# Designs tried in a protein design run: designed miniproteins, single chains, continued (5). Part 96

Each design is a single chain, and the fold is of that chain. pLDDT is the mean over its residues in the fold that is shown.

## One batch from the design tools (miniprotein)

Design m19537
Fold by ESMFold2-Fast:
Structure m19537 (fold): chain A 84 residues (1-84)
Amino acid sequence: MVELNEEQKKELKKKIKEETGLEEATEEEVKEAVEEAEKEKTAEKAAEAAAKAYLVALDGKTEVAKEAFERLAEMYEEYGLEVP
């Protein structure tokens, strides 16, 4: 999990204040927002790695591979070509 130091927490606190339009946030709200931001950063990197691993491991049997095939088929039909 990505951990924020005190300087980064202060910066995040200002960013939350600007994004939400709140002039004053309680310590508990800021703490929960910081914990969620740390989880999101970790989850985003984990999701990207998992997507790559899934695509390689299933070798064309993933939902991502199926969706890519459907998009390719749609382009082929649009240009009057036979779908593979």
Scores: mean pLDDT 58

Design m19539
Fold by ESMFold2-Fast:
Structure m19539 (fold): chain A 56 residues (1-56)
Amino acid sequence: DLKKKYLKLQEELRKLSEEYVKALKEGDIAKARELLDQISKKGLEILKLQEEIRKA
């Protein structure tokens, strides 16, 4: 189910965003940059899945 995959990816993205904010609050800029890269990758996966859902 593409919709279930979409919701799971969205939840993972939200969790990564929360960890990113925590890293920033702790002043761990290196960790924040790593998390931001992961967020970008998850965002692209979500966009690809949205496109598949639209065209299905």
Scores: mean pLDDT 82

Design m19540
Fold by ESMFold2-Fast:
Structure m19540 (fold): chain A 78 residues (1-78)
Amino acid sequence: EEALRKGIKAYHEGNIDEAVKYFEEAAKSPDPRVAATAYALLAQIYYDKGDIEKAREWYEKAASVPDPELAAAARANL
């Protein structure tokens, strides 16, 4: 989960472009929780940038994970 950790650090430091890069890497993780977390964070970043269509795409991906709690949290943001 190094990519997710680095992305969160970059996001807190205000390095949004670097955070997006690491979250896109984390979104490719075989761990569905890591991938879902990355999807939700990417959706939040695109929403904050005003790219509502991309934000919805990432929330939809997060909602499709097999973890019921993570899927429910993602659906709440759709």
Scores: mean pLDDT 74

Design m19541
Fold by ESMFold2-Fast:
Structure m19541 (fold): chain A 65 residues (1-65)
Amino acid sequence: SKLEEEGKKYFEEGKYEKAIELYEKVLEKDPNNAEAWENLALAYAKLGKLEKADEYLVKYIELKE
């Protein structure tokens, strides 16, 4: 979706907080979007918020299994 594309763009620019906002909006519309959970985990990891990163990574793994 356009929100995923914008989130990816901000992530690539190092604007992790903005990327998080966009990926959260993606998940509000589609909570089964595994890639959005993965990208949220990566963005939180880049911000040093490792506990949040781990929470979202677990969700990603659960959706992939």
Scores: mean pLDDT 84

Design m19542
Fold by ESMFold2-Fast:
Structure m19542 (fold): chain A 89 residues (1-89)
Amino acid sequence: MMDEMLEIGKLQQEIVDILRRAGRDPAVLVREIMKYVRDAAEKGVPSEKVKEEVTEYARRQGLPEEDAERIGELAGKLHEIWSGKKFLK
């Protein structure tokens, strides 16, 4: 549990850092991404679909392709952690 919470915090912080480096305000974008990932995990949406949709969302926000794909990858990892807790508890 504690290790999972640390990993979630680390993944969220990496998304924040990517957004800041890209010159974006992370407050709104991080909140939207985290809300989407949590809702998707609760609804049983596959992690690959979450990765794809978050990557596309980041592209629509005007992020470079490398940054968009990295944010999508991080969102997929967040989804897997939350989905694991839902199915194992």
Scores: mean pLDDT 79

Design m19543
Fold by ESMFold2-Fast:
Structure m19543 (fold): chain A 68 residues (1-68)
Amino acid sequence: SREEALALLEEAIAAIRAGDLERAQRHVVKLLLRGYISAEEAQAIGRAIAAGDLERAIAMLEKLRREL
């Protein structure tokens, strides 16, 4: 549901802001497995998190949240 997608996006953003990158990655994977984001979107966000580009990762998640 859109409600579940929004909750997962908000939890991923909150996890990044808290420095819990493992939790953030788990939420991104769940978004992908539930079909709420594309494989390309999940890969791009995951790469940004892995690279420590947290502002980019947050911006990408916020964009997805706005598009729901």
Scores: mean pLDDT 87

Design m19544
Fold by ESMFold2-Fast:
Structure m19544 (fold): chain A 73 residues (1-73)
Amino acid sequence: SDRETAALLAEIGKALRELGFSQEVVEEILAIVRDNIKDPDLALELVREYLTEKAGEEKAQAAVKRIREILEK
């Protein structure tokens, strides 16, 4: 539902901010997840690619792990 999607995106946004990502990076990741909400595996792959280029592999791995944990609830 739209409410469940909004709550999920809010939880992801909070987790990414706690990992130290800037608001700009958080907004871009939330856009990727929102646009691919029906295909979580694709969403996670796109987030990994974006963050590996932008912030490096270690930070990308941490973010993808956190998002996966939230999506698997």
Scores: mean pLDDT 86

Design m19545
Fold by ESMFold2-Fast:
Structure m19545 (fold): chain A 69 residues (1-69)
Amino acid sequence: MAAAQALTAELQAAVAAGDWERADELIIEMLEAMGVPREEARELVELSRTDPEAANARIEELAERRRAE
């Protein structure tokens, strides 16, 4: 339950350090903690760089699916 907070802090630290590879991995871990499969989380990170609006829509869809279950 506190995992998301810890991952958010680590993500901010990685971004501040310029470690974008680590930042990407932390975002994937955050999405996994939310119940998103690692493969899908990786696709979301990739999508966020090419189409941020589509990435946001997909995250919203995943959050709705998780709430409906």
Scores: mean pLDDT 71

Design m19546
Fold by ESMFold2-Fast:
Structure m19546 (fold): chain A 61 residues (1-61)
Amino acid sequence: LEALYQAVRDAVMAALAAGASREEAVQAGVDTFRALVPTPTEADRQALLRAINEAFAEHDA
């Protein structure tokens, strides 16, 4: 879960740093999640949501 969480967070933050919109940054995180987790559990989905929310909080700080 930790590696998945960090990969998604890094993808969202990298997209935002490159000038992507919030929607494009979310899509980058989701695309990274799909590539790493072909059969997501509820815990995996919660990690995705947490990573996206924390990436935006970090960017907006």
Scores: mean pLDDT 79

Design m19547
Fold by ESMFold2-Fast:
Structure m19547 (fold): chain A 65 residues (1-65)
Amino acid sequence: SAETLTARGKAAFKLGDLDTAIAAYEQALKLDPNNAEAWKNLGEVLEKQGKLEEAKEYFEKAKEL
């Protein structure tokens, strides 16, 4: 489920595995584009990578949901 993939992404992010976190959150959003938690968490990963403009867009999407 999208929630399970979001949880997987959070676990990977906590371990510093940014690539695994991104893949899990992207898969969660493919299953449920309205998953605000996945949008917000993906934004946080992108922010850690220095992709600040892209992160801002994902945070705004999360806030709309």
Scores: mean pLDDT 84

Design m19548
Fold by ESMFold2-Fast:
Structure m19548 (fold): chain A 71 residues (1-71)
Amino acid sequence: EAPVPVDLRIAPAPDVDGVTTTGGARVTLPLTRSQALAAIERLRQAAAAEPDPASAAAHRQAAAALEAFLA
């Protein structure tokens, strides 16, 4: 029900991009709640480790969007 898009500008092959869409498109995640929560934590860790502030912000936005869907 949350129509919040995740708009990432990250390269398509990074370690945590499997659950996000680059270029502003959205995908339906075929994940259990536990798997999705694990993905959110991985995205948060990636954001914390990311030296580029724009890429870090994209990871945080992806995590926040997933968290909002699963809240």
Scores: mean pLDDT 59

Design m19549
Fold by ESMFold2-Fast:
Structure m19549 (fold): chain A 85 residues (1-85)
Amino acid sequence: MKEEKIKEARELGREAAAQHPATRDLVEAGIDQLVELVEKGASPEEIRALGDAMIAAARQTGPGGDAVVEALRKMVELAIEAVEE
């Protein structure tokens, strides 16, 4: 269950970044950080805080960043579900 949610989050992020290459480094760094937090058993609050920071950073990159926000939000949801089981 947990591994399936992490896999889904990676796929969503990478698919969105493939359509908006300027966001690729941000999305990959975000995936790595979300996975680390889930593996550490971080709180849902910590995961949401990282997600909010990633979304804010994505929006600052311009229209491509705005376009990946929906995928970033879904990645955060999946990471929280993975921690909460």
Scores: mean pLDDT 80

Design m19550
Fold by ESMFold2-Fast:
Structure m19550 (fold): chain A 100 residues (1-100)
Amino acid sequence: MKKEIIRRLNVLGVAAQLHAVAALASSGEDARADLLAAAENVEEAARLAEEAGLDEIAEELRRLAREIREAAERGDVERAAELAKRALELVDRAIEEIEK
């Protein structure tokens, strides 16, 4: 269980970051689609963090996922990418807490 949660968190964090990078290299609807995909990966990471008992990290990841979606809807690609990077840092912290 513990190793599987860590593996899934790593995959979701990397996927969110790759979508954010792809969005910065694109425009319009393609950028928006990538940012929404990043937000979905962050939301799923929040569910895994909650499953691991990391309620505060899960709540912050859910907040970041919402803010990424809002920035994407406004076309603020740079803001959404910055928020996705912060979410990746929180995913790394969740992994460290689970490994203790």
Scores: mean pLDDT 85

Design m19551
Fold by ESMFold2-Fast:
Structure m19551 (fold): chain A 68 residues (1-68)
Amino acid sequence: MKASAENAEYSRDLMVEAITARSQKETGALLAAGDIEKAKEVEAQYERQRNLAKDLFDATKAAALAKE
């Protein structure tokens, strides 16, 4: 239980970090080019991915805690 929850948290953190790095690189390039609207679209897509990763972690932890 504890180890599984910790592994899920670690995997989530790695995924969020990778998503954030890609978001910063892509949106930074678009902002430098003056394409603010496209930069916002790309950031919104990455934010959705981060939220999905967090939701998956929360669901996994809740399921582990609910085991008898």
Scores: mean pLDDT 75

Design m19553
Fold by ESMFold2-Fast:
Structure m19553 (fold): chain A 75 residues (1-75)
Amino acid sequence: MVTDEEVNDGVADILIAVGNLAYQKGDYDGAIELYEKAIEVGTGETRRQAYENLAIAYEKKGDFEKAKEYREKAS
């Protein structure tokens, strides 16, 4: 199967953008689901950004252990 890295990262970027909109609305659970989807399809820098955003969403939920775990994955 032909999988384009560019297409996968483009889809992940859209998922991150929609996750950011959910986050701005205070829907941290929705943001987390979208960032997790971005991690599943994204690669390299896009996946790293998704991990960082996921960590921020968990901090907003008060889950500092999960936030730390995902920050470590973003490095």
Scores: mean pLDDT 79

Design m19554
Fold by ESMFold2-Fast:
Structure m19554 (fold): chain A 68 residues (1-68)
Amino acid sequence: SVGERLRELAEELNADPRFKAELIGDDTLIITSSGDVSSIIGLALRIIGDYPDLEVSIEGNTITIRGK
């Protein structure tokens, strides 16, 4: 399910000290970076490549991921 994949992604990202990932319900993952905009853009591009069935949006240092 989307929620299961988002939970696994959240656990992976929370292991990286640059990122904080929060799962909202079972369908939305919010990722915040303590770094610069380039780190958030790089992460978003990786997620788009690895999870093409997920919608990715960027606002400042925050990435929001949802099922399509």
Scores: mean pLDDT 78

Design m19555
Fold by ESMFold2-Fast:
Structure m19555 (fold): chain A 56 residues (1-56)
Amino acid sequence: SEEQLKALKEKLERDIEELERVLAETDPSKLSLEGQIALELLKIALELDKELLESL
């Protein structure tokens, strides 16, 4: 529905803002190897969310 599409877009916009904030505030040099891998996965998630938002 139109309402569901609007809600999805608003959620994606919020998720993008939150991911950008977390990435900007995170120092990779202070992370374990697992933490560094998680950070790279978050960067991928951000790019996918941006692409998805542009496709809607």
Scores: mean pLDDT 87

Design m19556
Fold by ESMFold2-Fast:
Structure m19556 (fold): chain A 65 residues (1-65)
Amino acid sequence: SLSEEQKQALIDFLESLGYDRETAEKIAEGIAAGKSPEEIARETGVSLLDVYMAEIAAAVLKAAS
């Protein structure tokens, strides 16, 4: 799972894309919890493509640690 520092970086990244903090936190928490992209998209109203981009960002953050 993502560390707290990686989760914070992911939230900041999502906010930079124009998502509000509540939505960014839900996406980051869903990814950290291992939820499917489809489930995260459904729960947040975010496009499936944007969820995939968030998962790629999370994987990059995790690999860079």
Scores: mean pLDDT 84

Design m19557
Fold by ESMFold2-Fast:
Structure m19557 (fold): chain A 64 residues (1-64)
Amino acid sequence: MEFEKLINEATVLAAELLARGEFDKAREIMEKIRKAYQFYDEGKVEESIKILKEAIEEARKALE
């Protein structure tokens, strides 16, 4: 399912940031993942997907 795939991708990218010593960016990505779970639980599926996609793009840019 879309939400689970994005959560998994964002989590993997956050772990890669931690492995590289990018602790502040990793924390920021993890906070966005947390907010996405909250939005999803509230039935705000589109908002949760949007924040996960933003987190993934930010993490990818930081890993360049």
Scores: mean pLDDT 84

Design m19558
Fold by ESMFold2-Fast:
Structure m19558 (fold): chain A 50 residues (1-50)
Amino acid sequence: SLEKLREVAEALRARFGPLTDEQALLFTRAVKESGYDPEAVLAAVEAALA
């Protein structure tokens, strides 16, 4: 859901700070590739930023 994806984006920003342009692109790609699955998006972005 869009609302859950927004919560994921806010959680990532709180943890890692504002996303760079490259990180924002990765987030957008993860959203589309996961079929808008918030858990899959969170896992993919965390793996890339860790």
Scores: mean pLDDT 78

Design m19560
Fold by ESMFold2-Fast:
Structure m19560 (fold): chain A 66 residues (1-66)
Amino acid sequence: LEKRLEALEERIKEIEEQGGDPALVERARKALENARRAYKEGDMDSAQAYLEAAELLIEEAEKSAA
């Protein structure tokens, strides 16, 4: 999970730098932060759900870039 969290954070940074939709970027960041919190608290089900939400938002933000 930690490696997935790091990979998604880097993807969000790249999309933001490439001019992706700032609203989708913000929503993806919130989902990723919720995933990090759940993971640290040992709530693996919530962590997985937030990771999936972040990944979908990242995909939409990537499509919105340029």
Scores: mean pLDDT 79

Design m19561
Fold by ESMFold2-Fast:
Structure m19561 (fold): chain A 92 residues (1-92)
Amino acid sequence: MSEKELEAEVWYSLALAYLGIAKRLKEKHPKAAGEELEKAVELLRKAAELDPKYEEVIEALREIAELAKEIGDEEVAKKAEEEAEEVEKKKE
């Protein structure tokens, strides 16, 4: 594994941790959940730039978009969907 691949894995793992925090916050603290989801989207973008695990990143971004819609954060939902589409284009 290259240093870039290791760094990408760290960013991806951190993004999944923020997604997990957002899932726990969504019912009682939806605004805080949205802020954690926004952080997860940015980290997934960075991970995809270093070592594109296209399928895993796309799946995580789509899960973020669905959760953002559930909490009413349309801005984060749109950002996650647009980023998933950009990663999908890089796969092709």
Scores: mean pLDDT 80

Design m19562
Fold by ESMFold2-Fast:
Structure m19562 (fold): chain A 60 residues (1-60)
Amino acid sequence: AREEAAVAAGRAGDRAGTRVAIETGDAELAQKVGDEALRRGAEAAGLSPEEAARIYRESA
């Protein structure tokens, strides 16, 4: 479902961002990488990044 895809995209973003934050200590780079992962996941599901982020936030 769209909600499952949005949650998957959000989790992918969080994982990518957290990984970069741990590896580099660069919060700005971590946010950028996380945002990009969310965006790609949202696009694959036919969602806007904003819609995917909102659904993920509502599910958490």
Scores: mean pLDDT 78

Design m19563
Fold by ESMFold2-Fast:
Structure m19563 (fold): chain A 69 residues (1-69)
Amino acid sequence: METIKEVLEQLLGISPVEENDNFFDLGGHKGIAKELVRRLKERGIELKVSDIFENPTVAELSKVVKVTK
């Protein structure tokens, strides 16, 4: 959860990002969603761009991500 918040804050230039903040309401779009997936994968967190579109808040995303390390 904390890692998702940190990466999202860096990508959107907004701090703090709260658990119930909507990715698209914060200015997120498809390009940022792809970059979020890439950066989280580098940190051992696996998800798809479709997971962000279906689960656009940090709280919702944290329920569907798979931690690989």
Scores: mean pLDDT 79

Design m19564
Fold by ESMFold2-Fast:
Structure m19564 (fold): chain A 77 residues (1-77)
Amino acid sequence: SEALRREFEELVEKLGVAAVISGGMSPEEASRLALEAIAALRAGDFERAKALVEELGRLSGREDLAERAIEAIRRLE
């Protein structure tokens, strides 16, 4: 489970970086959303974590990374 949480955190970090590179958001905004997604997962709020990851995926154009992060959430449930 800890390995899955780490995988999720790594994917969320990559999504944030990709969103900044794509021009979808500022580094500060990307960092805030990424931290919120990680906090939601740690709190067991899987629905909020999924929603934030989907938003990062759309803003970054990296729906592939978002799908992998959502899969990690599903395996934690």
Scores: mean pLDDT 84

Design m19565
Fold by ESMFold2-Fast:
Structure m19565 (fold): chain A 64 residues (1-64)
Amino acid sequence: SAAAARAAVEAALERLRAGEPFTDEEARRFLALAREAGGPAGARVVREDGEEVLEFDDDVGARR
C-alpha cells in the first residue's frame, strides 16, 4: 500500500540521515517506493529530460 511504502521510505531516510550507506539494490528499491509513496519527507521525485529522478534535501546547504 502507499502507506506501507511511505513508512518504508521514511525508515530508509532515517538510515541515510544516520550516515548508513545504501547498497545499489536498496537505492533502486528506495526510488521505486518513493514514487509509490508520492514523495517522502526530505526527498522528492522530479522529472528531468523525461526521466524520474529522486532528489534529497540535505541538512547542509549547497554552499560549502
Scores: mean pLDDT 58

Design m19566
Fold by ESMFold2-Fast:
Structure m19566 (fold): chain A 61 residues (1-61)
Amino acid sequence: SKEEYERFRRLVDEVNKLVSEGKYDEAIELLRKALEESTDPNIRKGLEFLLKRVEELKKKA
């Protein structure tokens, strides 16, 4: 739905902010919680992709 997509967009913004601050574990926790609560397949794919990217960034930090 539009509401789910808007929540996803806000989550992406929050995750990007946390990553910019070096708060990788907090970003990962947010993404894992969002995946647990999400049922939309396209939103889930976006969340999984973003989670993988944040985990990779943490390994390089």
Scores: mean pLDDT 85

Design m19567
Fold by ESMFold2-Fast:
Structure m19567 (fold): chain A 60 residues (1-60)
Amino acid sequence: MTPEEAADFVARTAVEVLGLSPEEAERIRQRALEMGKGKDSTEVANLGARLAREEAARQA
């Protein structure tokens, strides 16, 4: 799995499971890729999941 595929998976889950907007999910996807630069796909997925949970908690 590429880092981009991992970030796409997190963005899809953020919309479907956490109820974030497509725009918010896209921002999380791009931020996870930027923060995960030079890391493997697992680290990108973990970063993206953390960012998505933080955003969902902020909106709750």
Scores: mean pLDDT 77

Design m19568
Fold by ESMFold2-Fast:
Order: structure tokens, then C-alpha cells, then sequence
Structure m19568 (fold): chain A 55 residues (1-55)
């Protein structure tokens, strides 16, 4: 559906933003807890996106 396609795009964009933040945090030698949190959020969003694609 159109709504499903738009939701997929929104999740893909959100993942891209978090990946960019993670790359910046790693490059800056940032807080390990923040890096771990970003990795976990990206993992969760990817799982949601894969489930959404299967609906």
C-alpha cells in the first residue's frame, strides 16, 4: 500500500540518521554507552523495517 511504502521510507531515513550519528560518535571517540545505545536503536529499527516489509 501507499501508506506502507511511506512508512518504509521513514524508517530507512531514521536508520540513516542514526548511522550517521553512530559514525560521528565513533570518529570522535565518544562515550561507549552512547555508542552502544545508538547500535541498539539501529538494530531495533532494522528489525521493525524487516517486519514491515513482510506485512
Amino acid sequence: SKEKEERIKLYERAIQVLEDKLAQARAAGGDPATIAWLEEQIKRLREILEKLKKE
Scores: mean pLDDT 86

Design m19569
Fold by ESMFold2-Fast:
Structure m19569 (fold): chain A 74 residues (1-74)
Amino acid sequence: SLAEDVALLEELERQRRGLSPEQQEEATRLIQEGVRRTQEELAAHPDWTPEQEGEVHRRGLEEIRRGIEELRRR
């Protein structure tokens, strides 16, 4: 749902703020790349339902979350 996506974005922002400045720059890059990939996938599939579009957004946010967590573990 949109509420779940918002909650995930808020969690990502909290995690990003806990990073070093250098890691924050890398996290920003991961977010930008993730958003771009999601937009490209959605643009390639204009026939998808709102539910399918929501799933693509959710998968994209989850990938970004995992990337940030991997940065924090390094």
Scores: mean pLDDT 76

Design m19570
Fold by ESMFold2-Fast:
Structure m19570 (fold): chain A 64 residues (1-64)
Amino acid sequence: GKRVAVAGGATLEDAERGGEQAMKELGADEYIALAGASSKEAIEFAQKLSEETGDEVGVVGAKQ
């Protein structure tokens, strides 16, 4: 399996910045940036992805 980081943001640039931060904190192999997504939506996406793939999936910046 691989490590995946997920980040949301109001814009694509914000989401990509969050994804880079998440990769640093988790030591992830890749990140997924969710433009227009809240931190809660990013967490929900990460949970679903982990269940479907069996990969280690984490989120950074998940302050509700």
Scores: mean pLDDT 72

Design m19571
Fold by ESMFold2-Fast:
Structure m19571 (fold): chain A 115 residues (1-115)
Amino acid sequence: MEDTERAVQALDAIYEALKEAAEKVGAKIISTERSVDPERAEATLKVTLEIDGQKVTIEVTVRVVDGRIEAHIRVSGVKTPEQAEKVGEIIGLTLQLLAERGLRLDVRFEGPPIP
């Protein structure tokens, strides 16, 4: 299904950019989980990061809506302003790398405030 393939390809690009952003910020990726729902043309990625000895999870759900790639980003496990700053930096760098690679995303955030 073309929309499911587009969602998966976008999620793969997001994961590669997120790995690069995490490395640049000094965050360690501990685990990654992926799932695909072909009926909804959705792909989901859960990345658990270690920031300052604490676990933070970034969940990205990608779908195609009216020919646009929509990315829903949810963050959990942030307990300090310093962790929020690092997560914000990782997400910001991820989106910058994706834009430089020509991927246009309609981004929506569901999680703790990012500074």
Scores: mean pLDDT 81

Design m19572
Fold by ESMFold2-Fast:
Structure m19572 (fold): chain A 77 residues (1-77)
Amino acid sequence: AAPAPALTPEEARVLSAFLSGEIDPEKGATPEEIAKLLGISRQTVERALDRLVERGLLVKEKDGDKTIYKLNREALA
């Protein structure tokens, strides 16, 4: 929605992919997978993901040598 919290269009698009089920909310996704899904650069996705984690909207989880981002359901309930 215009004009409200300071989500960039990229942050809003990434968050929408989690909320709409384009990204499996039970499994999450890596920055590379999200970049491919949304057609956005990996650098842009990584910045958006980190900002959404800072806001408490996503959680960051380690899976071996990769990082997975998941929807923070408690913050969005």
Scores: mean pLDDT 76

Design m19573
Fold by ESMFold2-Fast:
Structure m19573 (fold): chain A 71 residues (1-71)
Amino acid sequence: SKEEALRLIEEALRALRAGDREAAIRHATEAKKLVSGDVAKALEGGIAAARAGDLVSAEYGLREARRLLEE
């Protein structure tokens, strides 16, 4: 559901800000399974950035996914 995806994105952002990159990737990957289109693309970008260690781009991707999903 949209509500479940939002919860998972919030958990991913919280984990990323706490320095738990693996938890952030896990939560964002689960959220991606529940969404499509531009939201899924934003999550994919955030996940890829997190895997590459680009934490600034990772946060931007997760925040973009959250913003798009709330529309």
Scores: mean pLDDT 88

Design m19574
Fold by ESMFold2-Fast:
Structure m19574 (fold): chain A 59 residues (1-59)
Amino acid sequence: LSLEEILRLIGEILRLIGEIFDLERELAKTTDEEEKKRLEEEIEKLRKKIEELMEELRK
């Protein structure tokens, strides 16, 4: 990986972490059961993306 690619991957990971924090805050405020389920699924998807990007950085 080039330095530019490494910085891009790190930037993407940080962006996804920020989105997870925003969704976690939204989940904490939500009382609707269907909305909670949707937010939990979205958080799980973002966590999986972070894992994939972290594995790319480890190559």
Scores: mean pLDDT 83

